Designed miniproteins, single chains, continued (3). Designs and how they scored, part 69

Each design is a single chain, and the fold is of that chain. pLDDT is the mean over its residues in the fold that is shown.

## One batch from the design tools (miniprotein)

Design m10391
Fold by ESMFold2-Fast:
Formats: structure tokens, C-alpha cells, sequence
Structure m10391 (fold): chain A 95 residues (1-95)
């Protein structure tokens, strides 16, 4: 349902924001860059409810911010996001 999809996106965003905070602490990422990254991720997730073209536009902005991160941090964040997406997908399938 659309309500279940919204709940899944909200839970995804919550877990990804936590992952960003943990990585920022681990790699000593500047507070401004952490804030910019969290905002960009939120905009992509929100754009996913509007359409593919809006999601792609916000995704390009996110990619620019990701390129400001050291390669190791970027790779670990992408891996964490993929793991979170799979976990939520499994939770939806199990419900």
C-alpha cells in the first residue's frame, strides 16, 4: 500500500541518517558537510515520492556532495545504504 511505502521510506531515511552520523564521527567529517549530506539524502528520498526525473535531479546533487567525501567514506556509506535498503525490503516481505 502507499501508507506502507511511506513508512518504509521514513524508516529508510531514519536508518541512513544514523549511518551518516556514525560515519561522520568515525571519520571526523566536518559538521557542515554532514548536514549537507543528510539534507541531500532526504531530498532524494522525498523526490522518490514525486517521480523518477525529480529523484534523478536530487541524485545528481547528492553525487556532487558524495564526491567531497574521501573515497573510503563514500564507499562505506554506499555499502551501508545498500544494506539498509535490503534490510527494509526483507522486513516488508516478512510482514
Amino acid sequence: SMEEKKKALEEFLKRVEKAVEELAKKYNIPEELKKELKEAIRRVVEAMTVGVEEAAKEGEKLEEILNKLPEEVREELIKRIEEIAEEIGEEIRAA
Scores: mean pLDDT 81

Design m10392
Fold by ESMFold2-Fast:
Structure m10392 (fold): chain A 59 residues (1-59)
Amino acid sequence: MIFMSEEDRKALEELLANVDDAAKLTELLKERFGLSDEEAEAAAARIQARRERIRALLE
């Protein structure tokens, strides 16, 4: 992603909310956004980090 549109942001929020598995996130990001394997892994890692932070705040 070069920049984040409102649609891209909403899609990432949905993935963050609905997908718990990092490998699944990577596959969905690759499929949905046409990212390379490396880009999808980086994006999934960022989503996972944000998700862990949210989980810690909710506990």
Scores: mean pLDDT 67

Design m10393
Fold by ESMFold2-Fast:
Parts: structure tokens; sequence; C-alpha cells
Structure m10393 (fold): chain A 64 residues (1-64)
């Protein structure tokens, strides 16, 4: 489905944004960008998007 394809692309982007946040030691703008991408993953309504979005949000909380 289109939603599933969007979830895959957003998941890749969200992981890259999370990686940037982690490498910068939790810089606020990078944390916010990764969090926004994770929220978009949750908004896709897909199981893949929900699982990936929740995992990224959990890891981001550990960086704060």
Amino acid sequence: SRARELARRLGEAARQLYDAAEKTGGEPINLKSARNAADLLLATGTEEGQKEGEEILKRLKELE
C-alpha cells in the first residue's frame, strides 16, 4: 500500500535523523527533527511505522 511505502521511506529518514542526534550528543534541534520524523511514522497508521516510531522515540528519550 502507499501508506506502507511511505512508512519505509520515513523510517529510513527517521533513523538518519536519530543518528545525527546521537552523534551530536542530543543537540536540541536534532532531537526535535528526529522526534518529528518519528511522529510522522506513527501517523502513517502502519504496524511498521508504529513500531519504528515508538522505538525511535524511546531511544531519543534516553538522549535527553
Scores: mean pLDDT 80

Design m10394
Fold by ESMFold2-Fast:
Structure m10394 (fold): chain A 88 residues (1-88)
Amino acid sequence: VEEKLERIRELVGKAALAIIAGDLKSYKEHLKEADKLADQLKEEYPEYRSQVNQEIARGVSLLLLAAEASDPSLPGSEASREQVEAFS
């Protein structure tokens, strides 16, 4: 469980770095992988649902900060916000 939570954290961090660098493809790929892993973890270990949700909330906050660091006029910034809200 802890190793999977750490992997989710790593993927969200990579997504944040990718969006800051303007790499929308890597950003979307990392978020998709993190979301899939989070869903699997919550389904297999309901007792850890609260911890998984808390880790996702932390990751969402990091992604929002990364999106704000991007140029607001860029389409990627708006898409990033919609993607981040999907995790809440």
Scores: mean pLDDT 67

Design m10395
Fold by ESMFold2-Fast:
Structure m10395 (fold): chain A 63 residues (1-63)
Amino acid sequence: KKEELEKEIKALEKKIDELRRQSKYAEAGKLYSKLAELYKELGDDQKARNYQLAAESYNLLAR
């Protein structure tokens, strides 16, 4: 499970980077929200909180 979560996190980070380069902020925000959930499952509450805030910021930026 932990190894699967780490692979999923890495894939999401790559996708977020691509979306940010394309200025697709709403889509990047959705992936940041997923990234926050995965870090919560890993028990990294600090990173989970940081990515949740990033998701909210990106969703506001896209409006």
Scores: mean pLDDT 81

Design m10396
Fold by ESMFold2-Fast:
Structure m10396 (fold): chain A 120 residues (1-120)
Amino acid sequence: MEMEKLRKEAIEAAKNGDFQKVLEILKKLGKYGPVLLVTDEDGNPLVFDAADPAARERAIELAKKRGEKLTPGSGGGFVATDAADDVYREILKALLEAIAKKRGKEVTFADSDGKVFTAK
């Protein structure tokens, strides 16, 4: 596996709003590292590598466009986590299912300890 290549592809797909490609890449990765989860204006989840300054900056720009704060949010939010590959994958899956089911009603945040919570 070429992890660096996959990380770059995931970041670029996320910037372009290609969520399907992001999910495909995440399935191939063993460990992505800390991630940022942001929703676009249509409620589509986007995933960024929090360890990459460019990806982090892009995620912040998207959050600003929505007028949301980095951690507290409703109807499209910003979530940061420092989780292992299985943990963040399950968190991402749970958040995606919540977004799909309740579109625009989800509230997500990350604790200072790096734990991700969904108030749903």
Scores: mean pLDDT 49

Design m10397
Fold by ESMFold2-Fast:
Structure m10397 (fold): chain A 86 residues (1-86)
Amino acid sequence: LKDVPFTEEQRELIEKGDELLKEADKSFEKGDYDTAIEKYQEALDYYTRASELAQKIDDYSTAAVDAAVHELHAAVNLAVTKNIKK
């Protein structure tokens, strides 16, 4: 019930995704779209892993929904950056 082990593992994945998203935003602001695309893709991968982990442990949870929202934000930013670059 407490989901302490579940929350900790998911938190680590989301935290890593957030770090990469921040780096991607900085690269985007500098006009380095290649690096921004790579970092957004990496952030998306971490958020996807967090979402998958959450769903395997709990059939429905706030953690799973939160991971899915982060995944969506990373995917949108990735798509926008790709359109700007090419």
Scores: mean pLDDT 70

Design m10398
Fold by ESMFold2-Fast:
Order: C-alpha cells, then sequence, then structure tokens
Structure m10398 (fold): chain A 66 residues (1-66)
C-alpha cells in the first residue's frame, strides 16, 4: 500500500528526498526543484516525512490511500 505525497522542499534537499523515496520503493510522479509529487510505501511514510521536516520542507497534501 502507498500513500500519495505532495511535498515542498528546499532545492538543495530535492535530490536527497527524491533518492530516498525511490530507494524505499516509492514512485515519483512529478518533480520540480522545490516540489515533489510521489507515491510512498506506508511503512516508509514516517521516514520521508521526518526527512522533509528536518530539511525545512513541509507536506502540502498527504493521502492515506493511493
Amino acid sequence: MKAYYDIKVPADANAAVNDNIKAKGGEVKENTPTQIKAYVPVDASAAISEQVQKAGGYLVRQEERA
């Protein structure tokens, strides 16, 4: 099961967040320097959310059902 994430990140954190999503079996649907839209496995959701918050980003939207 995957959750949909609409994520805002600083440009310098974009690559690290994108790579972590892919490494954890997520699928990136849209990527701009400051925004990532992706499906993230539910068991990876906390780790991705923590990474985004620590980098100074935030979640614009999170959908529990993909």
Scores: mean pLDDT 78

Design m10399
Fold by ESMFold2-Fast:
Structure m10399 (fold): chain A 72 residues (1-72)
Amino acid sequence: VKFTLEQKNEAIDILKKALIQLKEAEAPEEVIKQVQKAIDALNNDNTEEAVEALEEAQKLLPNFEVIKQILA
């Protein structure tokens, strides 16, 4: 998966909002860590690492719709 610049910026914004929501909901620390890794990877144009981090977060929290939407 490769993001355009616009898709990357949208994904970063969505993930930042999701990260705040996850922290407020006291989600498992490992999920929060993986979402943060995805944000950092996207900011460094490392799309492959971002996708891997999001896939790990989805495995840990399969019904979290935000991650599912970004990976679709």
Scores: mean pLDDT 75

Design m10400
Fold by ESMFold2-Fast:
Structure m10400 (fold): chain A 62 residues (1-62)
Amino acid sequence: SMEEKEKEEKRKKFKEKVIRWLEERQDLEVLSVGETTITVRSTRSGRVLTIPLDKFGFVEPR
């Protein structure tokens, strides 16, 4: 529906903002971007972390 497309666009824009913020950090590398999660690797430890968007402050629209 039209509402689903609007929610997807808001999520996409939020993800772009978070990715830019993460890429500004020297100790984190973005590996993949999911629908509701972002997967990063720590350059210091080599650990891979999957972080939900709500951890970055994403609030479902409406």
Scores: mean pLDDT 72

Design m10401
Fold by ESMFold2-Fast:
Structure m10401 (fold): chain A 69 residues (1-69)
Amino acid sequence: SSEAERRTERRNRLSVPAVQAATKAYNETLEELGPDEEGEKKAIEAATKAAQETLQQERERERRREELE
């Protein structure tokens, strides 16, 4: 039943920091807007953005470390 989810995870694999950032953004948005349908949609959008930004920052930091070594 979660087969599609597992395949999506393989393609869009998130690091632990990205998962933590997404969870934090989700919870903060729900606290601000409330757990209604609109708040839930905004929370999912915020979580997705936070995860993507964290992954991008990690990749940039890895590139920077290679340049400094």
Scores: mean pLDDT 71

Design m10402
Fold by ESMFold2-Fast:
Structure m10402 (fold): chain A 110 residues (1-110)
Amino acid sequence: AARQAEIARFAAESDEVARRVRGLTPEQYEAIRNAIREVAKEAIEKYKDLPEQPPPVLTPEELLSLRRAIADGAEATRKYLKELFDKYKPTAEHVEKFYEGVLALLDALR
């Protein structure tokens, strides 16, 4: 019961966020892509000398929050990605995979 209700809630919230992302103008979409690239570059530089770490795995709640930030625009996306990177302190390789994953998510939501 509780698990089914949680899955249904996440699906409904994901559908709402996807509709909001599809409503973005081309200029807003490009600004979000540029914000993602900028934050990834900053994180690679900031964390380049960290020792080998296991790849960070985002929770479903963090993934939904990331999707909401994307729907809210470039500044919200930039802020939330910085918070995730500061939490997980990923290596340069992990940041590159995060960057690719976030761009793939943005493209899939469109």
Scores: mean pLDDT 73

Design m10403
Fold by ESMFold2-Fast:
Structure m10403 (fold): chain A 104 residues (1-104)
Amino acid sequence: MEEALRKELEEFHREMVKKALEEIAEILLELAKSSEPEVAKLLKEGAELLLGLAEGDSSKIPEFSEVMEEIREKDPEVFKKFEEKVAKLEEEFQKEVAEYLKKL
């Protein structure tokens, strides 16, 4: 009985992490639509790396960090917009976790 609850919690956590990474990738793709071509390319590369992370490929973490730093250096305003959108997603993520815990 306790093992079933633990498995459900682990599955919920895994699905929430995957959903968060996919939503962050969508933010990068949205920002790419209105960015300069060089920055748009980096944003798309970042989104592809996040989608790989969502599928469980943790080897993409260092590459993602490098791409994000290049975006920050080339267009700090786009990077700021990205940080603001991610912060809003983190608030929604915490809200979903709180609602799930109420069901337990």
Scores: mean pLDDT 79

Design m10404
Fold by ESMFold2-Fast:
Structure m10404 (fold): chain A 98 residues (1-98)
Amino acid sequence: SAVELLIKYSGKLADKLNITKVPPPGTATEVENIKDIKLALAGVILNALKNYNEGKAEGYDPGLLKKFKEIVGEEEFEKLLEEAKTLTIQDIIEKGKY
């Protein structure tokens, strides 16, 4: 599923960048309640993808999104960009419980 891919590649990004703190989530306040750093990063990336789709340049780190694209590749990035239109932070939380 798109949620599983988002969690998987966000985890790889966290490992590659040695992320010890979650970047500011912008408009996604629900991410602040996620204690698992890799799952929280998946929420941050989902929020960034949503804001990118809406043409909003604020509320996300474009460098983080660029690094994410480098890890997933262009084809998977475009698929996740489409899927981000319908995915929610709650979908990540529910999938991350198991």
Scores: mean pLDDT 70

Design m10405
Fold by ESMFold2-Fast:
Formats: C-alpha cells, structure tokens, sequence
Structure m10405 (fold): chain A 61 residues (1-61)
C-alpha cells in the first residue's frame, strides 16, 4: 500500500541522514508519513538486528 511505502521510505531517509537516531524517533517519523498518506491508524515498529541492520514493520488496520 502507499501508506506502508511512505512509512518505510521516511524511516529509511531518517536513518540514512542521522545514523544516531533512536528506533523510537524513526518509528515516529514513519507513522507520521503513513498518516499523511491516509493511514492515521497505522502502527510502525522499528528495531535493529544484532548486526545493526534496520528492521521496519508497518501494520495497517
């Protein structure tokens, strides 16, 4: 969906610009992007793997 892609893109963009950003900050930016794309109830979860790889999960209602 467009909202999921918007959330993922926003999260990746923040991570690329600021590698010190917390997972909570990245998730918030992703949720705001999903809301702007028409999914205000979307849930964005962000974590880092043991290797530091960014993991983004977007759940739409």
Amino acid sequence: SSARRAAEQAAIDLWDKDPTASTQEIAKVGQEAAKKAGAPDAVVEVSRDEDGTLVIKVTLP
Scores: mean pLDDT 81

Design m10406
Fold by ESMFold2-Fast:
Structure m10406 (fold): chain A 89 residues (1-89)
Amino acid sequence: TSLYSAAVDMLRYAEKESGEDVLAALRMARNLGMMLATKDVNTGRQLLEDVERLGRRAAEARPEDRERILEETRRMREEMQAYIDKVES
């Protein structure tokens, strides 16, 4: 619970910073989401949804970095989904 909340807060905070800070926060959240999925797959799925949602919002807020943020968000989402699918197996 606390780790999940911290990850979501980190993503929300990062969207107010530079595109580079957003990408760094998204990567940290991806890694945390994969780690959390080993303990609770539902928490991992929820963080995957939050990464995708907040990544899109950050891209909208930062037009100069939009393409990069969206592309990295898509890659991270795919990585998290593949990992969650493996954990569920």
Scores: mean pLDDT 74

Design m10407
Fold by ESMFold2-Fast:
Structure m10407 (fold): chain A 74 residues (1-74)
Amino acid sequence: MSPAVKEFIKLLQEGRYDEAEELLKKMSEEDFGEAVEVLVLSHWESLDLAEVQAVLAIKDKEEKARAAIELAKK
């Protein structure tokens, strides 16, 4: 796991969602993909699968980052 993805997870665990979203938007496409995948997989038991699939289907990086953070808040 990359250092950026590790920092992202730490920010989410600390409830620092605004900082987590900004970090996610600044990530490379590779790190962004890994961060979103880890987020989804770590919360799969508590998340609605339809909401998860909707977030994963978003093509725009900024919109996807925002939607992923909102999913993490649930």
Scores: mean pLDDT 76

Design m10408
Fold by ESMFold2-Fast:
Structure m10408 (fold): chain A 88 residues (1-88)
Amino acid sequence: KREKLERAKELIRRARELLRKGKYREALELAYEAVLLLADLIEDVTKSIGYKLRAIGLVIDAELTGKYKAAAEELIRLGEEILRELES
């Protein structure tokens, strides 16, 4: 859906800006929201659930380890992966 797609793209862009500013937790939160929005646009229910579970796992790991920067970067990459699939 156009609105969810554009919102997710905006969230990914904002997450990258927050990473540049050292705001890793905020970047993680925006990237996570973007991945969930993008996963909702995947027609394959199993694949959609798989993306959401990967995103949730990254957030949980970051909360347990404090590695917010790495998790935010990985969530941004995941969002970009889903965007490529939706645009193919």
Scores: mean pLDDT 86

Design m10409
Fold by ESMFold2-Fast:
Structure m10409 (fold): chain A 88 residues (1-88)
Amino acid sequence: EKQENIDKAIKYLKIAILHAKRAGVEEAVELFNKAIQYAKEGKIDEAIRLAKEALKVLEEHYQKTGDEHAKRAIENAKKAIEYLEKAK
């Protein structure tokens, strides 16, 4: 149950990374990779914090550029955060 939510969160974080890379937002990619690491370690609060920080970076990029890959990264990051919250 808890592990299923962590596994789903990691899947969505990986999709967010793919789109963040395509948007050219390397800072968000690094933050999501750290979030995956903490999620795997069961450090859910740290994973949520880093995913939210990446989300802020992506939202600022999307406001400036209208980049559809930034939007897709944002959508998948929000889903990942939802599953991390369920894993608490």
Scores: mean pLDDT 90

Design m10410
Fold by ESMFold2-Fast:
Structure m10410 (fold): chain A 95 residues (1-95)
Amino acid sequence: SAMAEKERQAALEAARTYLKILELVLEEKPVSELEKVMREMGEKLGAILGEEAREAVERMIEGIEKGVEALKAAPKEKLEEMIEELKKQIAELEA
């Protein structure tokens, strides 16, 4: 029960962060704004799941430029589809 609630909170924070990242990519915002959003997620996940989760996010940030290039290479329609699926996932996690 307590662990399931922590996993739900962590999944919700990760989904909200990924939604924001996709929106920032569609708006052609600089990588520094995406790094800030991911770093904020790392602090929240560290508080919920422990230090190892924060360290995992820092490793993801090290590859962020390559990740952003991959997202920018995707068609806009695919990114919009991912946004709609994330909104559904967030609604389910909040219920």
Scores: mean pLDDT 83

Design m10411
Fold by ESMFold2-Fast:
Structure m10411 (fold): chain A 84 residues (1-84)
Amino acid sequence: LEEKLKELEKKLEELEKEKGENSVEVAEELFGIARLYALMGDTEKAVEYIKKAYERLKKAYPEPEMQKQIDEAEKYYTEQAEAM
């Protein structure tokens, strides 16, 4: 899992340069990193990266309808990660 984490971190850097820090692609990569930390048993880092992913996603979609959906999803997945 350590090698996979390093691969995702490199891809995150590339996506931030190519798509911008607040892109959907960057948010998806941050979710991937969060999932790996959850699988490794590091629930604190998993929650941290979930929150970072939603932060980037909210900046990508400033519309009120999208903000509400993103807030609800963030709450749901943060609670799921904390329950592990």
Scores: mean pLDDT 77

Design m10412
Fold by ESMFold2-Fast:
Structure m10412 (fold): chain A 97 residues (1-97)
Amino acid sequence: SMAERERERLAELVRELERFAAEADEALRAGVPLEEQEERTLRWLFERLGLSPAEQEEARRDLERLRNAPANTPVELSPALQRLLDLLRRLYQYVLE
């Protein structure tokens, strides 16, 4: 079924994320700067979403706008950022089970 296929893909993604997290922890312990590791993490996530380089740059600009926006200013989310949030929501629901 579609649900079984989605569940297997999420399970695979969780295993990939666990391996990436272990490598990230090792890199941080080896002295890689936190900002560099955060950059690597965002790039890994964007690649897993199949974002083009242009979409990745758009998502980064949107994240920077969100960070720097005044509290009372609404920020429009790009389709790329919306896809990232949807993926994180699916992963969150999966790991809670």
Scores: mean pLDDT 71

Design m10413
Fold by ESMFold2-Fast:
Structure m10413 (fold): chain A 87 residues (1-87)
Amino acid sequence: ELKKELTEILAEILLELEKQGEPDSVRGELLWAVSNKDFDRLLELGKRYGLEELSQRLVDLLKKYNPSDKELGEIIVEAVKKVNAEL
């Protein structure tokens, strides 16, 4: 349940960054912050790119679900696959 929700919200944020025309380095910074559970950086990125609501939801889900490094890796892979399928 939460893993699916977390995957969907991450994919939504990644897709919004693609739609804004942001460089791959921004996507990389977001994924690195997710992998390290860097909540402050996730919220900063949300503010910087006009995605504050989505970033807050992502942080809230990460805190509630508290995924392992392996689960985070799986979530990131699935989120990236979803975005690539829409491009």
Scores: mean pLDDT 84

Design m10414
Fold by ESMFold2-Fast:
Structure m10414 (fold): chain A 119 residues (1-119)
Amino acid sequence: DKKEIEKLVDIALNDEDLEKRLEALEKLGEIGSEEAKKAVYNAFKDKFEILGLQTLDEDPNVREAAARLIGAIARALAGYPEAQELKDAVEENLKKATKDKDEKVRKAAKEALKELEKL
């Protein structure tokens, strides 16, 4: 349903609550249609580089949030050809984040890298 995809994309981009954004991306992945994947790609493609850089932010909460969002976006884009652009933008930053001083950041980065490997 096109309206459902549009609603979930808006939540994924704009909700103040990270957990709601992650849940919206999970639901978009569950829909799994070409329309859903294209909507996720179009919504986030101009943010891939910034998300990668945010995994190296001064604030560990920002680093964890960025890694978790990257993992959720990668999962939602599984099998989408242009998803390679996400991997190219974030893979080296996530590899660095797997060695982060904060355990939550390391865990989130390792989980995100596993999802990128499926692209």
Scores: mean pLDDT 89

Design m10415
Fold by ESMFold2-Fast:
Parts: sequence; C-alpha cells; structure tokens
Structure m10415 (fold): chain A 111 residues (1-111)
Amino acid sequence: SKKKEAEEYYKKGLEYEEKEDLIAAANYYEEAVKIDPEYLEARANLIEVLLKLATLETLDSEGLVELALKLFEELKKIASKEFLEKLVKRLKEIAKELPEELKKKVLEALS
C-alpha cells in the first residue's frame, strides 16, 4: 500500500538523520510526503531537517528557511493544535542556532 511505502521512506529518513546525513534524511522524508501527503510525522521531520540544514549556514540557508516555513503553513491546514504545539517547540529550539535575521523571521512565523 502507499502508506506502507511512505513508512519505509520515513524509516530511512530516521536512519540517515541518526547518521547526521541531513541531506539524505530530507530527501527520504520528502519522498514519504510525496507518497502520503497526510503523513504528519514525515512532514514535521522534513520541516525540522530543512531548518537544521539552514543552521549549518550552508549554501542557500535563506531558501531552506523559506521552504521550511512554506511547508509549515501547509501542515497547519491538516495537523491538530496539539501536534503543531509540539512541532513549534522543537522548531523554536532549532531556530536559536540560526543567524539573527533568519532566527527573527522563523520566530515571528511561529508566533
């Protein structure tokens, strides 16, 4: 089933995140979301990993933040208040490691 296929991609995302391969983790979470757009955990982990990649001040940190915030706004349409509150708490912790201007942008979007 599509749900089982999405779960396998999500599990690979978790495996690569444990190995600190955040680019591979993001790619696997993105595939899980493409297969099952209602997979809240995969969507949340994709947003978190994109924001973590932005904290590394790699190329296109601004674009990674913009993508993460766009995906967060889309997730807000389908996720429960409780799910969003837990995710926002995690995203605010990650945002502390961002450059000051991007940190301000993220914290404003999460308030």
Scores: mean pLDDT 89

Design m10416
Fold by ESMFold2-Fast:
Structure m10416 (fold): chain A 92 residues (1-92)
Amino acid sequence: GMGIIKIDSSLSFDHLVNIARFLHRVTKRGIKLIYNGPSGTKEVVFGEGVDIVIEGTYDPSKNTTSSIEELSYALDKILQDLSAVVEVSAKE
């Protein structure tokens, strides 16, 4: 099945691009990043096909430390099960 990470956080597009690239390198799976930012939605794909989707929604009210902790948790879950569905939201 397709793995999904949905994260509501203060993480930047560039941060999540680096994470998507990392997941592609370590899993060898096709990764699609969807970033819902203040200027609209951006999409990036690494590899062929889509095996894992990362959907990041930007919220500047979210705490940076919490954003990093929630991302770390979601990454640990997806690396244990590449078909996992993980929805996380950082604290304000």
Scores: mean pLDDT 91

Design m10417
Fold by ESMFold2-Fast:
Structure m10417 (fold): chain A 116 residues (1-116)
Amino acid sequence: AMARQRRRREIAVQTELSARLAGAETDPELQKEIEELEKKYGLSRGAALVVVTIRLAAEHPELTPEQRRALIFGAAVQAGVSLEELRKALDYAVKEGLITPEEAERILADFEAYRA
């Protein structure tokens, strides 16, 4: 019972975040954050979306590390970022304490393998 309730909440949170990220172009708060990341840190729009995804995932500790990686990877694929753009987004997120260096390296390696 408890495990099923927790799993349902994890799935619900992941689904809700995925829907919000898919609608980011029409979300004024997310668009403002994306624009600030582009202007202040020289991130591409796609790289900025990846950073926003990392921040949103970091605000939901109920997500498993696997679900967090899936959200970030999905955002990178959807945004069509290059490996260099993804690396820049991950480097920024590590510097801001949003993700660990180890998790960032794993995401980058998974993305590189996907594009190979």
Scores: mean pLDDT 80

Design m10418
Fold by ESMFold2-Fast:
Structure m10418 (fold): chain A 72 residues (1-72)
Amino acid sequence: MHAEIVAKAEEAAAGAVKYLEEVLGLDVSELRARLEELLARLRAADPADTAALLALTGEMVQAVEDFLKKHA
């Protein structure tokens, strides 16, 4: 489960960054660094701590939303 959550989060983060950078031409350096930080925390999290896994996933979603608001 934990490995699958991490893999799906990595895929979603990579897809979002690719779209913003390649399609919209935005500088995603700050967002990429933030998502990599959150992914590292997700990989290090206790697989049994569902609350922590959900919170980290929520922080990743919030990072993308904050980036979009800043560039809207």
Scores: mean pLDDT 78

Design m10419
Fold by ESMFold2-Fast:
Formats: C-alpha cells, sequence, structure tokens
Structure m10419 (fold): chain A 97 residues (1-97)
C-alpha cells in the first residue's frame, strides 16, 4: 500500500471520529520512518525553505546513506502528500479571503 493511501486513511479515521484507529495508523507510519529520520539528523542534512527543494535534498541524502529504495519511496510519498496538503490548505484559505 502506498504511503499516500495510508495517510488518506488516517485523515478518514479522524473525520469519522475514530481516534483510536487514526492514532494507531499514525504510530505505525512514524515507527517506519524513525530510523531514516534519525540518520538524516546525524548526517547533518540541511533543508531549504522551498518544500520541493527540501524533498530533493532529503531523498538524495537517503540514497547516499544507503537506504533501500522501499524506504526512499515511503519518505517521498509522505513528503509529496504533505506538500499537496499544504498547497490545498493555502488554496482553501485564499478562496475564503
Amino acid sequence: MEMRERLEEILRAYEAGDLERAQALEDEVLAELEEPAKKLKEAGVKTETDPEKSKEIILKALEELGFPQETIEKLRGLMDWLIEQIAREEARRAAEE
């Protein structure tokens, strides 16, 4: 299952008021990303203000640190989804004026 689908399922659980399911799914995602996040911090990876540039820097650092393609794809999916949610929220607020 793609990271995007898992994140969308978390949102659906929150929208349905199923907080236990939402929290369990979040904990599962966070546990899968703990080791890559730790190694990125230890490597001193610096991000840019631009989310897309930060994504490219992080993905390149993961490749250089020798993480498997599956892990890189999971983090890419997470970052792509977060960037999309930020853009969607900004568009929603702009429409509200």
Scores: mean pLDDT 76

Design m10420
Fold by ESMFold2-Fast:
Structure m10420 (fold): chain A 64 residues (1-64)
Amino acid sequence: MKDQLAELFNYKLSEKEEELREKLRAGEPVTIYTDSDESFTAAMVRASTDKRIGLKEPEVVLLE
């Protein structure tokens, strides 16, 4: 279980962070898919659609 989390931090985060950074800079909606909890993906999808959390959730969820 913990190994799966480490995979997300090293594998999915590094790859998704680059995609996120590029899309966020372009001002496009961002969606991230994770195998673990859907909370991460749902938060990104909601942030792209909800202007209230659009800036907050992406920045917080990025974990950078």
Scores: mean pLDDT 46

Design m10421
Fold by ESMFold2-Fast:
Structure m10421 (fold): chain A 81 residues (1-81)
Amino acid sequence: SLEKKIEEFLAKYKPEAEAAYNDPTLSEEEKKEFLREKLIEYLQEILGLPEEEAREVAELLEANLPEAQARLAEAYEKLLK
């Protein structure tokens, strides 16, 4: 299910995000880039999204969380069809 995949995604992404935010050697721009690339990576690996859809969802997550959630559900359903 999508809900189970989101749980798996958050379980992997959240520790990476916390580690990056707590890393004193990374600049704000380096943290942002690292987290964006990890988000795209895990959306592809865990949810099975194509790179195009993963990048779109990652961009929406930065700008509009509710819209990102709707787009993620749409992309996942399209993948299953």
Scores: mean pLDDT 74

Design m10422
Fold by ESMFold2-Fast:
Structure m10422 (fold): chain A 84 residues (1-84)
Amino acid sequence: MVQLSPAAQALVDEALARFRALLEENPELVDWPFYELFRLASDIAVDIAREHEAKTGYRLTPEQQRAISLELQRAVGALRREFG
């Protein structure tokens, strides 16, 4: 159990919402290798983080970035099982 900061949790929640919508629109994505799906979710999270930094000037710490990566790996695995 890893405790995310509120900003990191909000980023994960938004990234997973966008990723879920993408899977709903493109069901064939569940046949992709896990690392490709994780990369896709990670790219969404990076875009959200850049938008947040541009608006607020706040940059995530390396510790929070690692926590986000671990949570995305867990959540992508769960979503792949839900959709596959």
Scores: mean pLDDT 79

Design m10423
Fold by ESMFold2-Fast:
Structure m10423 (fold): chain A 85 residues (1-85)
Amino acid sequence: NIEKLLKEIEELVKELPKSVVQQLIDGIPTLEENINSPDVEEILEIILYSLKNAKELSEKAEESPEHEELVKEFVEKLKKLLEKV
């Protein structure tokens, strides 16, 4: 379920530091270039698993309007990427 996976990804990304969220945003063009005949759900599950591991190893994010904006940017860019696939 793509909607469920996207929601879980959004919730995890909210808990990551701004620097990590920015790295995720910066990584989207590379992901777009390297996906070939993708299973969208499999890609989202891999992303979710990686984010769960990153959260376990990282400090808690400090909530700020700038952080919230980066989270929204990441989610919207990810959604646009999935629409192209």
Scores: mean pLDDT 73

